# Designs tried in a protein design run: designed miniproteins, single chains, continued (5). Part 61

Each design is a single chain, and the fold is of that chain. pLDDT is the mean over its residues in the fold that is shown.

## One batch from the design tools (miniprotein)

Design m18104
Fold by ESMFold2-Fast:
Structure m18104 (fold): chain A 79 residues (1-79)
Amino acid sequence: SELEELLELIEKGLLEEALELAKKLGLPDVARQLEEAIRHGKLGVLAATQGDEAAVQEHVALAKEHRDKAAELVRKKLE
């Protein structure tokens, strides 16, 4: 199913592809969580280039939290 494909993309960390699929499926709740996960992922990479280890840890944790929430929302839709 398309929801199972979306969950697999999220679990593999293919978040940009997951976001495109969530938007195609009309899942704004999932899309919002994926957008936040992508945003924090990018901020973590930026922090790493600046040598800010504390900021890397914070953004990696927030990216994971939003990715996990996206996966939870998809699992609930699968019932």
Scores: mean pLDDT 91

Design m18105
Fold by ESMFold2-Fast:
Formats: structure tokens, C-alpha cells, sequence
Structure m18105 (fold): chain A 75 residues (1-75)
């Protein structure tokens, strides 16, 4: 499904952009997250994987929810 792949790609690009702009992750962490998200097959799975990755790095749950919402809105 080409539309599904495009939506996931836009979500990944949006998440990485937001995290870079806000200085939440360094370039190494951004690269690791991108590689993980590229393996996901749905927007929901990509969102869950991004949230778990950020939580494991000590990002606050409320901040993660804000980032995911903003990324989905850009998709």
C-alpha cells in the first residue's frame, strides 16, 4: 500500500524534525530512532515504537504525547 508507506514516511520525518528542533535527541539517537521506525508497518506501530524509544531515553510521557500528536498532525 503506497499511501500507507507515504504516511509512515511523513510521520518519521516529522518526528525526527521535531526532536532535532527541540534539542531532545542528539544526531546519534536520531539515527537509531530512524532505523527503528523504518522497520514499522503502520502509523500506530511507528507511533508506539517512537514513544517507547523516547521513554527509555528518559523523555517525560506528557512531552512524548505532545511530540507524537504534532508529528501526526504534520502527516
Amino acid sequence: DEEKKEKIKKFIEAVLEILREKGILDEEELEELEKLLEKEKSLNEASETAAKFLLELGVEADKIAEIIKEAVEKT
Scores: mean pLDDT 83

Design m18106
Fold by ESMFold2-Fast:
Structure m18106 (fold): chain A 77 residues (1-77)
Amino acid sequence: MSREEAKEAVREAAEILREAAEKSKDPRISEALRRAADELEANVDEAAEEILAAGGREAAERLLERTRALAEKAAEA
């Protein structure tokens, strides 16, 4: 996995969180998800390096899976 691919995974995770924030009916959950997305976007390079250090492609896949699970749970709240 390249650094650019890792950065794309981080940006995808941030987008998933932003979409979940829009769908959430709880304003506190919506705000928390927007802040998490903003933090990922602000630290894309650092987050990408962590993905590469943690196993690259497999770590990126786990991040996206966990992010989607969190988004699904937040949409139910």
Scores: mean pLDDT 83

Design m18107
Fold by ESMFold2-Fast:
Structure m18107 (fold): chain A 82 residues (1-82)
Amino acid sequence: SRDEVIADALVAVLSGAVDFHYDIVLKTKNPQKIQQLLEEIQQDLAQLQELGKKYPDNETIKKAVARAQQILAKVQQILQQV
């Protein structure tokens, strides 16, 4: 449907934001900056989860949420090592 096309576009933007923040984490390795990026990824994930509630059958959103959760876990692990 048109609503699903719009949801997919919003998911692409939010998933891109998660990827952008994760790329900076991998390049910077500064503990204070990693903490800030962790909080930004948490906010992006919260927005993806809210979209998932609005579109519960949208597989693209479900996959984006799962991927963002995996990235968040990786960033948390990196932060514990610095």
Scores: mean pLDDT 85

Design m18108
Fold by ESMFold2-Fast:
Structure m18108 (fold): chain A 94 residues (1-94)
Amino acid sequence: SDEEIEAALKDLTDAIREKVLELEAAGVTDPEEILRALEEHLAEWLARNLPKYSPEVAARVKAAADNILAFAREAVANGEMAAWVRLLTHEFPE
């Protein structure tokens, strides 16, 4: 269902944000280390959570995770990782 997909995508987004905040708190600033940690964290999260979903929800969640990692890889390549991390971790605009 659409509600089930939205809930699963929120859980995915929360998992990514939590890992980025953990890396920021640990002082990890190297873009390649951030990317590696995110790839590892998402692989572990997907392995634990995809079997809980219907095939349709699982496919959409996996596609979303793959797209997010593709954007993260491009951010590393273009020197934009610090900006991407700030967008994920800043809850107060000022």
Scores: mean pLDDT 80

Design m18109
Fold by ESMFold2-Fast:
Parts: C-alpha cells; structure tokens; sequence
Structure m18109 (fold): chain A 55 residues (1-55)
C-alpha cells in the first residue's frame, strides 16, 4: 500500500539514504511479497544497524 511504501521510504531516508535510493529500495522490498524483511545498513560512522520491516 502507499502507506507502507512511504513508511519504508521515510525509514530508509532516516538511515542516510537519498530520496532516489530509498524509493528504489522500498519498491524492491514491497515487490518481494515477503511478510518480513531484514535490512542491514552501514552508517557513515561505521556502525551497522539491522531493521526489521513488516511489509
């Protein structure tokens, strides 16, 4: 749904992704049809964070 797409985009942007990259990745995540997706993100400070997204 549009609400799920926007929530994923907003989350990815908060992790430092550009608008374009966040939208592209959010589309791919929703296209997988998976109930739950785990994303590992390397932050600019070298920290790795895991986020669980319910699709």
Amino acid sequence: SAASFQAIVDLLKSLGLSDHMAEALAREILATGKERVTIRVSLPDGTIKEYVIDA
Scores: mean pLDDT 73

Design m18110
Fold by ESMFold2-Fast:
Order: sequence, then C-alpha cells, then structure tokens
Structure m18110 (fold): chain A 72 residues (1-72)
Amino acid sequence: SSEELLAEFERALAAYEADPSKLPELLRALQRVADSGDEALVARAREAIRASTRLSPTDKAFLLAFLDHQAA
C-alpha cells in the first residue's frame, strides 16, 4: 500500500540522515515509491526530502533528481 511505502521511505530517509552508508536502502525505498505510479505518494516523498533539516543541499538535489528520473 502507499501508506506502507511512505513509512518504508521515511524510515530509510531517517536512517540515511544518521548514517551515509544507508544510501542504498534509501535509493531502494525511493525506487519503490516511483514504481508505485502514485503521484501523490511521489509528491509526499519529494516534500519530505525538501523539508529535511539534516540533508545537505547537494544530497537533496541528488535524491530529488533520482526520484524524478525514476518516476518519469
């Protein structure tokens, strides 16, 4: 479900914010969000990345570009 995918993504984002070695897990969660075809879920993931106070501007740009490329 979209709710489960969002929860998985939010957990993966929090893990990455604490530990950069968790990037592969975050990218897998973002891929699943993109693969869902749920535009509202993709928009919510995009907003969560933008709203993060722990991610660098470079990390945000990379993650947003990844999500947008996969969702296209």
Scores: mean pLDDT 87

Design m18111
Fold by ESMFold2-Fast:
Structure m18111 (fold): chain A 113 residues (1-113)
Amino acid sequence: SKEMLEAFSNGDYERAIELFREMLAAGYKPDHLDFYVALQAAYLAGDYELVVEIYELMLKAGIEPDALDYNIVGTALFKLGRYEEAREYFEKALALDPNNVGARNGLEEIKAL
């Protein structure tokens, strides 16, 4: 929603997440952009478990993830220490977009462990 995007642009990630949850509770179906903003807000708020939960909701909504979605999920899994899963998501991101710098860097960080 516009309010969710405005909260996110102001750095109010917790408010963006609250608005996303209110949208779901009201029975509104978020679009791909709403899900991506929610994923970014959860990540920037440091709630990496919530990134995974929002991603699972995106799949249940029938939205096909893109390279940016896979990258943010991979980075959240990396922050959670779930390195094997993080690797799989970075590889999925690169399969869709070989130029995804975040996913390339994430794989390099995993290899350096």
Scores: mean pLDDT 89

Design m18112
Fold by ESMFold2-Fast:
Structure m18112 (fold): chain A 99 residues (1-99)
Amino acid sequence: SLTKEQLEKLAKKGLEVAKKFLKEGIEPELAEKAIKYFKKALEEIDDPVKATEYLAEGYYYLAKAVLKKLQPELSEEEQKEFEEDFEKMRETTLKVVKE
């Protein structure tokens, strides 16, 4: 299980990257969603289950922003594979949290 310190560090790092994406105009809607969830993870930091669920959502939206930024260089099959991999990672993270 992630410690409170590890959850806080991951949320702060995700927030830093998502804010940089927003500032640079990279997928602003997805970057804003990531920022929202990383902030919620920090607000719920004393609830490890909620903090981890919000952290997972933050990284999910950040991953989608990265995928869309790379989209012009990816085939339709590669885009679908990455989307399926991101959904699987999100579900796995949520299952580990919920037990």
Scores: mean pLDDT 78

Design m18113
Fold by ESMFold2-Fast:
Order: C-alpha cells, then structure tokens, then sequence
Structure m18113 (fold): chain A 58 residues (1-58)
C-alpha cells in the first residue's frame, strides 16, 4: 500500500524512533511529500500520513 511505501521511506529518512506523536506526524508529512514528489501519479491522502505516523510510533 501507499502507507507501507511511505513508512519505508520514513524509516530511511528518520532511522531513530520518534519521541512524540507530534514529531511522528511532522516526519510522516516530510516522508509523504518526498514520496509524492518521486511518485506524482500516486495519490497520498491526509489519512495515509496519519496512518504512517501511528505505525512509526509502534
């Protein structure tokens, strides 16, 4: 899924675990924007970004 791909990119860009939900969301947005730029044909939604942040906190 798009979420899984963005999460992989998140972990490459930010190998350290996030210290807070706020940090996870901010980092997930950065990863999502980078992913969208590289994959302009794929739709990235706000819900996808939130799901990436939640999974990064696990």
Amino acid sequence: SVVDLILELYKLLFPEPPRSREEALERARIAAKYFQKQNPELEVTEEDVEEVAERALE
Scores: mean pLDDT 84

Design m18114
Fold by ESMFold2-Fast:
Structure m18114 (fold): chain A 64 residues (1-64)
Amino acid sequence: DEAAERQARFDRVSARIEEEAKKLGATPEQIFEARQEALDAIMRGETEDEAYRRAVEKLKELIK
């Protein structure tokens, strides 16, 4: 099931983003934007590592 596989990939990336965001003291709004970046990457067929990198770049940009 492609939808279930994409959801599992997003769940794993989302957990990684939340852990990094917790270390950085990010706000809920910043976390939401970073997670949205990762979701968009996964929907485009990018890997979990690619989605995570995009999300972390977005998160660091928002925190500055």
Scores: mean pLDDT 83

Design m18115
Fold by ESMFold2-Fast:
Structure m18115 (fold): chain A 82 residues (1-82)
Amino acid sequence: DIEKEAEEYIWSPSLRERVLKAYEEALREGPEDPSFGVAEVAIAVEKTTATKGKTNEEIAAEPGSRATGAELRALGIRGADE
């Protein structure tokens, strides 16, 4: 489950919340009924970050506030469900 993967694999609690938030937003705006995995959630996190006007570099520069696909890839979960 996305929530379990976010808790176990994502070390930042703020990133975990953003991943879950992005997942719900992706369901509404992106694929309506996709086979969501951690990789797709990572893409949704990047989309949410762009919507707020922040870049992946800006998010990565904030310890404890990282919420980008780059950070999820560093954790080894990007593409894990695909």
Scores: mean pLDDT 49

Design m18116
Fold by ESMFold2-Fast:
Formats: sequence, structure tokens, C-alpha cells
Structure m18116 (fold): chain A 76 residues (1-76)
Amino acid sequence: MDVRTATVQMPEPLPDGLYPGTVTIDGKSYPATVVVRDGVATAVFESDAPDGTKVTVKFTVDGKPYTLDATLTRQG
């Protein structure tokens, strides 16, 4: 499987860090690590889905759940 990323601008400021999460593509859920830096969340996970695939990223920070829609970016 290839390493893929999905990047989303956060609706509110979050502390920089690594958060466990999931990415859902076409009804399938993949374990992901969500990296937050400067108000931007980047989900890192393994998938064979092509660039431009729409994904849903879910993770929790300080007990608050976040659900974000994103698009897979090119890994090159």
C-alpha cells in the first residue's frame, strides 16, 4: 500500500501535535495519524486510492471530535 495524505484547514486553532484518527473512503475506514501544525491538519495513512479521491477524516482532540472532508493529495 502507498502512503497517502489528506490536508484540511482547521475551523479553530488546535495545539500542534500527533493525533490518532481514521480516514474513510467509499465506506471503508483506514487507521491514520493526524498531524496538526499551524492550524492545518494532515492525515497520513496507507491506501491505493488515486489522487483527487474525496475522503472523510475523523479524530479527537481534548475530548472534542472532529469530522473533516478532504481530498487526497499527490505523493510525488
Scores: mean pLDDT 75

Design m18117
Fold by ESMFold2-Fast:
Structure m18117 (fold): chain A 92 residues (1-92)
Amino acid sequence: MLSLEELEKKAREAAERFAKRKGLKILRTVSVTQLDARAVRLVFESSDGYIVVVVSQNANGELVIQSWLVESVDLKKGTWKGKGPPETETEG
């Protein structure tokens, strides 16, 4: 299994790929949250809205990466309003 540091690295790489596909620039990291021992959530401010990335490792050792473009983020409530459906990548 990957370390939490490696999960964060994968989330940052996924955010960069997602931003490039959407024609967005990442301006800064807003938050890094460990959801559990095998899952992290990162929030980035972009040139148009926010990018939320969740990376989790499933029971068979594959990484499931979900990326959202969102209009607003409420960090205290852990909620966000999306501009569309999440994009999902699997890496094993």
Scores: mean pLDDT 77

Design m18118
Fold by ESMFold2-Fast:
Structure m18118 (fold): chain A 75 residues (1-75)
Amino acid sequence: SEIEEIAKKVAEKLGVPEYAPLLAEGVRRQVDNGGKFDKKNIRNGLLQVFNRAGKPLDDETIDRFAEEMVKLYKE
């Protein structure tokens, strides 16, 4: 899946390859809900998935993940 490939690249770039599945799920959740592939919607999906997994991230970290996901998807 394109989303899974992007998630792996972002997770590797940010030094957290173990987070790739959660990044992919967060993006997929927003796409499934009809959300735009933009930073705000991706950030919201990531917040929900990481909180549900018991791995809450700070605002700076979640914003960085959303930014890098959007950048690669629009490349």
Scores: mean pLDDT 79

Design m18119
Fold by ESMFold2-Fast:
Structure m18119 (fold): chain A 75 residues (1-75)
Amino acid sequence: AADAEMRRLVAEAERLESEGIKAAQDGNIEKAKEYGDKLRQLAQEARDRGNLLAASVAERYAKKVEDSLQEAEKK
């Protein structure tokens, strides 16, 4: 049960990361921020449920989206 939840959370984090990075690369700053925020929320939810690995993955992916966003903003 816990493993299935962790797999779902990780899969969602991967999807949000992919979309967020793409949005940042496309110059869609607002959309990239939205995906970054969703990843931060997912990390907090995972942590609250005791899924520390999923939380760590979501936090790492949020950072990747944030880094891509900063790069896009600097132009």
Scores: mean pLDDT 83

Design m18120
Fold by ESMFold2-Fast:
Structure m18120 (fold): chain A 75 residues (1-75)
Amino acid sequence: YEEEIKELTEELSKIASKEFAEKMKEKLLELAKDPKLAEPALLGAKGMIAYAKGDLEKAEELGKKALELLEEALK
């Protein structure tokens, strides 16, 4: 997860402020400590970045998968 979080933070820093990217990295690393939350959190972050880049189809796909995993984690 750490390599994926690093890649996501680098992509986010290109489209958002450095402060926002740093806070997002810290939040994702905290969520990654819980195996049930790590995968949906990463997919959600990827979906946000896709949405910000205008890739609405990919954003919807990633968001839907994140929601499905989150629902499974809450059982």
Scores: mean pLDDT 76

Design m18121
Fold by ESMFold2-Fast:
Structure m18121 (fold): chain A 68 residues (1-68)
Amino acid sequence: GAEKEEKMRKVREYLKKLQAEFQKEHPDMKVHITLIDEETVLVTVIKGDEVIEKVIKVEELEEYLKSL
């Protein structure tokens, strides 16, 4: 329904903002955040030849990114 679509839009906006903030702090890294569902994301971090992928909850995302 429309309510679910609105929630998904807000989550995508949040993820885009968080990704942009991370790139500003870590210009030597690349980060891609892919929304799996309203609660779950795939985070891909590339630093040189290292690739780190983790599936986490949206609510844990900010803490995880700050730990990198």
Scores: mean pLDDT 80

Design m18122
Fold by ESMFold2-Fast:
Structure m18122 (fold): chain A 95 residues (1-95)
Amino acid sequence: LKEEGERLLKEGERILSKPGASPEELYEALKKYQKAFELFAKAGDVEGAERAIRKALEAGRRYAKATGEEIDEEVYDKLLANAKELAEKAVKAAK
């Protein structure tokens, strides 16, 4: 679980580090980070889950900008500020 989550984080990062990543590529990165989050939560890894949430938010924000979707900056900032609490709740819920 944790090892697979780490692999998915690396795969997503490869996409995010690509210059000119397409909306389709950004969406694939988002899905990889969401899956990593689930795996870390099931593994009881709060730090891994928090890392996955932060990366998913980054990928989602880039995807929204790439598709011309309006970004709710207040919601994104609040989710980032609460990433650790969200990770802790997810780990607890997965048990």
Scores: mean pLDDT 80

Design m18123
Fold by ESMFold2-Fast:
Structure m18123 (fold): chain A 56 residues (1-56)
Amino acid sequence: SREEIIQRIQDSKALSPKVKQALIDVARGKMTQEEAGKRIGLSKDSVSKMLDHFRR
């Protein structure tokens, strides 16, 4: 579920708070992957891969 993805992002020790917030905002539908990438200095594809990592 979306809530499980958000919880996994929050529990990650590898990500900075800024990156976590951007990924959570995408998961909640508050912004696109491209917008999140621009905010954290990463490509849309990198954001997509990070989100896919937390969907497993």
Scores: mean pLDDT 83

Design m18124
Fold by ESMFold2-Fast:
Structure m18124 (fold): chain A 65 residues (1-65)
Amino acid sequence: SMKEELEKQIREEIYESLLAMAEAIEKLERERILKFGKEEDREKKLKELKEEAERIKKIIEEEYK
């Protein structure tokens, strides 16, 4: 039905938008760490950022896929 098609399209749009937002925020935070982070903390913070970003992206995929 048209309603089911619209609901699917809205869900797909939400999924794509949330994923793009998560990736954009990750990129900005990565750039911040690289530009302003202390050399001694940089590796640890980049690893923590990657792990948190992957966790959040999995939640988005599971909820809106």
Scores: mean pLDDT 84

Design m18125
Fold by ESMFold2-Fast:
Structure m18125 (fold): chain A 66 residues (1-66)
Amino acid sequence: SKIAQLKAEYDRETRLAAEYGERARELEELAKQDPSFAPEARGADALYRGYQARADRLRKEAEALE
């Protein structure tokens, strides 16, 4: 069903958001002591926010079908 497909995509996006969110936090902490980590920290945060936004949209779409 479409709802099952949206749920599967939601689970994937939330898993990726959690992974990149944790990576971003670790890299941001490292960047405070070593500026060479700053670009990678910004990249990880951008991916985190992208996956989080995608997951939120998928959740709302699935809820709208009920």
Scores: mean pLDDT 86

Design m18126
Fold by ESMFold2-Fast:
Structure m18126 (fold): chain A 74 residues (1-74)
Amino acid sequence: SMLEKTQELLEKIKKSSAEEALELYLEHLRTEHGASEEQLETIRKVFSKLPDSQVKDFIIKELEDEIEELKEKE
């Protein structure tokens, strides 16, 4: 299910570097949310201005919020 895939992604991101976490998150947005390459590049530029710790914390929070939304839909 989408819920299980997103939960597995969150656990992988928690164990990843900030750079790996960002790439995994962008791939998730591309494959699961249909994000365009222009949208993904904009996200990369925003994150490039943040410390690695803040990038990772933001991605974790976004995926946790997505998991809660998915739980309400299943």
Scores: mean pLDDT 83

Design m18127
Fold by ESMFold2-Fast:
Structure m18127 (fold): chain A 73 residues (1-73)
Amino acid sequence: VEEMLEGVRKALEAIRKAKNSTEAAEQLRKLADESPNDDVRLILRGLAFIAERDGKEKAAQYAENIIKELEDA
């Protein structure tokens, strides 16, 4: 849980710092490739897909929801 929470928090920070949805998706894929945890990699790749398809704001909302669920668990 802690590894997933930390991974998704880093993803949210990367999304917020990105200038556009393409950069957000690129940063998320980079973080996924660098992650030692397969579950975190899958989540980050999913967020990258959302950023490309639906925009970085939507990806940020999904990341925030995941963080909230993990913190409330």
Scores: mean pLDDT 81

Design m18128
Fold by ESMFold2-Fast:
Structure m18128 (fold): chain A 113 residues (1-113)
Amino acid sequence: SPALRRIEEIRREIERIYREMEANPDAPLEEFERKVREVIELLRELIRILEELAAAHPEARALLDGLIASLRAQVERLERLVREKASHEEMLEAVGEALANVHAVLVAVRGIE
């Protein structure tokens, strides 16, 4: 499905960002902040895709609403880390958790589409 393909692309893009951050732990904090903001935008796109899927699949609404709530909490955490100038380690950890959450979303959506 087009939704599944886009979610897979989002997961690969977040994985690329995570790997670049992990490979360059001495990067300027501003570079880490920029990468975290890229992840936030990808998660926001994923939330929009899940909202569209919830409208198309009312039977899966409860599951999709739960995934959307989890992703929104992740976005809020990432935005807070950027605002508070959190450490490189905290930003990397949060991006890793976002990647794991997107993988869980992909597995769940494969059961619907």
Scores: mean pLDDT 91

Design m18129
Fold by ESMFold2-Fast:
Structure m18129 (fold): chain A 92 residues (1-92)
Amino acid sequence: RLEELEAEARRLAEEVNANPEDEELKARLARVHAEALMLKALASEDPVAALRHLAEVLREDAELARERGDEVLAETLEELARRAEEAAEAAA
């Protein structure tokens, strides 16, 4: 499953590079990539710390997306950050 998510993320990244204005592709890439990162965090030696760090990174990326005017990506990243924080609380 993790390998499949990483492969899908790489495929979507190539599509985003070819179509950088496609907000739906960017949002889809963000969701798949975040799922892969959440699985890695859960398998780490400190899942709670790893998930909290992921939530911080996703919030920072959301702010950058908003500054660039990519509201769909920003909203998606904010949602993913909340899910990572919730997963951290559940794992604690």
Scores: mean pLDDT 82

Design m18130
Fold by ESMFold2-Fast:
Structure m18130 (fold): chain A 68 residues (1-68)
Amino acid sequence: SADEILEALHAAGLTSVRRSDIEAILSDPALRWLISRFDRDGDGRLDAAELAELIRYLKTGEQAPAAR
């Protein structure tokens, strides 16, 4: 959920991120596309920490890391 993603982002040092930011990003087709790419196994499972890492890169403007 958005709250779990927010907690993971705060744990990663992105304490300025708001819950509404997470909800807006989750509605973003670009983020859904990135999530699909991170599902390398085609399993369709992503943890809050995985989603938080994607959001972190969107907020900081850095390149996404390798897949794991």
Scores: mean pLDDT 61

Design m18131
Fold by ESMFold2-Fast:
Structure m18131 (fold): chain A 94 residues (1-94)
Amino acid sequence: ITDEEAEKLLKEAEELLKSNDPEQRVRAAHLYREALKSKNEEIQLKAVEGALELAKDDDPEVRRIARNIARYALTSKNEKVKELAKKTLEVIDA
C-alpha cells in the first residue's frame, strides 16, 4: 500500500470512528487495519492509535478487529508502535 493510499484510509477511518453506528465503527477498524500495511512508521503509529481507541469500544466486533491490529503491530520495528500495540491489548483485556 502507498503512503497516499494509507493516509486516505486513515482520514476516512477517523471520520467513521466518530459514528454512533457500530457498523460504521467496524468499517473504521478495517480501514485502520489496511493502513497498518504501510511501511511508513508514522502511518503505522496513527493506525495503532486508532486501534487503541477502538479497543475501548462497546461493540465486541470492533474490539476483536482492534486486537487483530495490535497483534500485527507487535511485528513493527518501531518501538513506539510496539508500545501502543501492547497498551491496546491491555485495554481490550481489561
Scores: mean pLDDT 82

Design m18132
Fold by ESMFold2-Fast:
Structure m18132 (fold): chain A 89 residues (1-89)
Amino acid sequence: MKEVEELDEEVRKKADEVRERYEKADEEEKKEIEEEARKELLEKTKKAIRASPERRQELIEDLKALLENTPDPETQAAYEELLKVLEEV
């Protein structure tokens, strides 16, 4: 269970971190933050889904919140793709 606990904590922390940093950042920084965070979130999300299917629903809600807070349509499309990956696993 140590691996599952660490993955769950890291995934949630990353989602919260992306959300918080995005709210604070300037428009140019927001795009950079989301691009970097998108890659790490995708990687950790896949691990979390395999370790704990229940966490998938929590991550889906986190991504939906990020979509609502994302004014950039390009970045919204990136999060929509990530959401589809979560739903298809």
Scores: mean pLDDT 67

Design m18133
Fold by ESMFold2-Fast:
Structure m18133 (fold): chain A 76 residues (1-76)
Amino acid sequence: MEDEIINELVKAIREAKSVDELVQKLSEIFEKYKDKITPEEAQRLAQAAVDAFKNLSTDEAIEKVREEFKKILEEK
């Protein structure tokens, strides 16, 4: 389940054309998984995703954000 959420978050980062579009996609993902993600986790995931989006030129940035998402979701 966590891997599915992480894959959707990474897809949102890759497909978004602006920060506003990314935030909209993230809101849709958080609503879909609201029973699996706390509001605190959602805020942390959103911050990590926006930071990764701003640095969107490398596969290394995507790999790093995947690890950050796993850490956030595993802290339960």
Scores: mean pLDDT 76

Design m18134
Fold by ESMFold2-Fast:
Formats: C-alpha cells, sequence, structure tokens
Structure m18134 (fold): chain A 80 residues (1-80)
C-alpha cells in the first residue's frame, strides 16, 4: 500500500485541505499528525495521490515522502 507523508513548510492549511479533498473523493485516507503533518494512504489511485502531494512540494508549501512497494516507480510515472 502506497503512503505519502506530507510535512508543512509554509502552508499547513494547504496540506490539511489536500488530505480532506482526497479523502472526500475516496482516493486516499488522510491521517493528521499534529498541526504540520498529514499521512495519505492511497486507496484507488496512487499516482494521483503522489502527483497532488508532489505539486505542494514543488510549490514549496510542504515536503513529500513517498513510502511503499514500487514508490520510486510510481513517483516517476506521476511526473508525466
Amino acid sequence: MVKVVLTAVTDPEAVKNLGKNLEEEGIAKAEILGDDKVVLTALTDPKRVIGAAQRLADMGKATAEVLGPGAETLVEESRI
């Protein structure tokens, strides 16, 4: 199972809102750890979860760490 750990750098609200949106769509399970971390567990579309998290990292709002079997391959494929 693919997991993404998001740690807020500049915008904790954006990190929390991403988690809520993905959970509302049924794409991921979001677990809020403290005020600056969210763990996303991909349920149906790991590439979409990774892509959304990577966009926040590219904006400098958070750091994204992808964990799980095939994580490196899924990260590469999500950068399409």
Scores: mean pLDDT 76

Design m18135
Fold by ESMFold2-Fast:
Structure m18135 (fold): chain A 70 residues (1-70)
Amino acid sequence: SMAEEELERVIEAARRMEKEGKLSKLGAEIAEGVALLVLGVGKAVNDEEWAAEMLRKVREKVEKGEAGAE
């Protein structure tokens, strides 16, 4: 599904940013948790397009180092 593909892209981005030292291990874990929550909400409300769009935004924030870091 589109949302599951975008979830995988968020997880890959978080792992890449962690390995590059641009995101902490905790930050990567928080980013993955947020992505899983977005997918769960999208499935619960039966809105895969919304979930995919939100996951794209989470990935963009992870790549900027903004998601998963307080």
Scores: mean pLDDT 80

Design m18136
Fold by ESMFold2-Fast:
Structure m18136 (fold): chain A 78 residues (1-78)
Amino acid sequence: MKEKEEELRKLTKELLEKDGVTYEVIQRLIKKAVELSKGDPSLLSRLLQVLMNELKDHFDDELAVYVDKALREARRES
């Protein structure tokens, strides 16, 4: 559990430092969270909470739209 959370947290930090807050970064992070959850909604919820916590200082209306769109796209691929 913590290992998957730390993996996502590390990836979030690295992508934000490299590329900033972009739709592509959000899409990659959401895809990673979905892959790590293996179809477990409880685990996905926890991983999304970790991601949201890392993004809290950047969370605005635009980021909220990016997250919703990326989640819809990730679910459609499964």
Scores: mean pLDDT 74

Design m18137
Fold by ESMFold2-Fast:
Structure m18137 (fold): chain A 89 residues (1-89)
Amino acid sequence: SARVEELVARARSTTDLAELLEALRELYELGLEAFREKRLERAEELLREALRIIESRPDLASPELAKLKLEIETELGVIELVRGVEKVT
C-alpha cells in the first residue's frame, strides 16, 4: 500500500515527536483493521514494522511513545496467540 509506505517513510525520517506519533497511530489503526478483517499476517507485519520504527528512534523517546509501544506490543501478542492456536489445532 502506497499509504503504508508513506507512513513508514515519514515515521523513519521525521524529527518531530507529534508527527512520529501520528504516523505510528495510523499504522496501528491499519494493523487493527487488518486484524478485524482476519488478515492476521498483514496485521502482524504492520504492527511489527511500527515496533521496529519505535526501537529505531531513541532520539524521540518519550512517555507517549512508550505508551503507544505498549499498546502495539499488547495487540501483537494477541495476534501471535491467535495465529499459534490456528497452527496447532
Scores: mean pLDDT 85

Design m18138
Fold by ESMFold2-Fast:
Structure m18138 (fold): chain A 96 residues (1-96)
Amino acid sequence: EEVKELLEKALELLEEALRLAEETGDQRLVDTVRRALELAKKAYESDKEEAIKYLEQAEMELGIALNLARELGNERVAELVEKAIEYISKAIEKLN
């Protein structure tokens, strides 16, 4: 898959994760998913070196979001975040 296709899949997953996180009412989860989504969006619009930096930051935010979703028992958000991490990791690997 091309980097942009991987990022488009990650963005779709993160937008759904944000919607579901907002339904939980946990502001920490909402804020963390939103930050990851914004970082992934910036990566999509950026050159290679800038994109890698934004994606690495997005991975860190998603790691926090995954832990929060699991603490809250929100398995649906956890699954979406895990899948988004997978696509972002593949994108970083392809970008070098």
Scores: mean pLDDT 87

Design m18139
Fold by ESMFold2-Fast:
Structure m18139 (fold): chain A 84 residues (1-84)
Amino acid sequence: LQELLDEAEELAKKEKSENALALIEQAREALEKGDTIAALRLLSSALSILSLHLKKQGKLEEAEKLDKRSDELLAQYLQLKQQE
């Protein structure tokens, strides 16, 4: 998660996505509090926003990679949420 957060933050800064940066910051805060479920949801949302931003720029291959990562994080979130 920390490595993915760092990668997502760098991409959000490069693409100037304030919305994605805000979600990434919230995901880091959730992880610091031990709320892994919230962190997974927030990071998945940030990657989805970044993917949409890349699609608007015609960077479809990069966007597809982010969509896959977002879907994987969302799947983990849903599995952990069921155990609550």
Scores: mean pLDDT 82

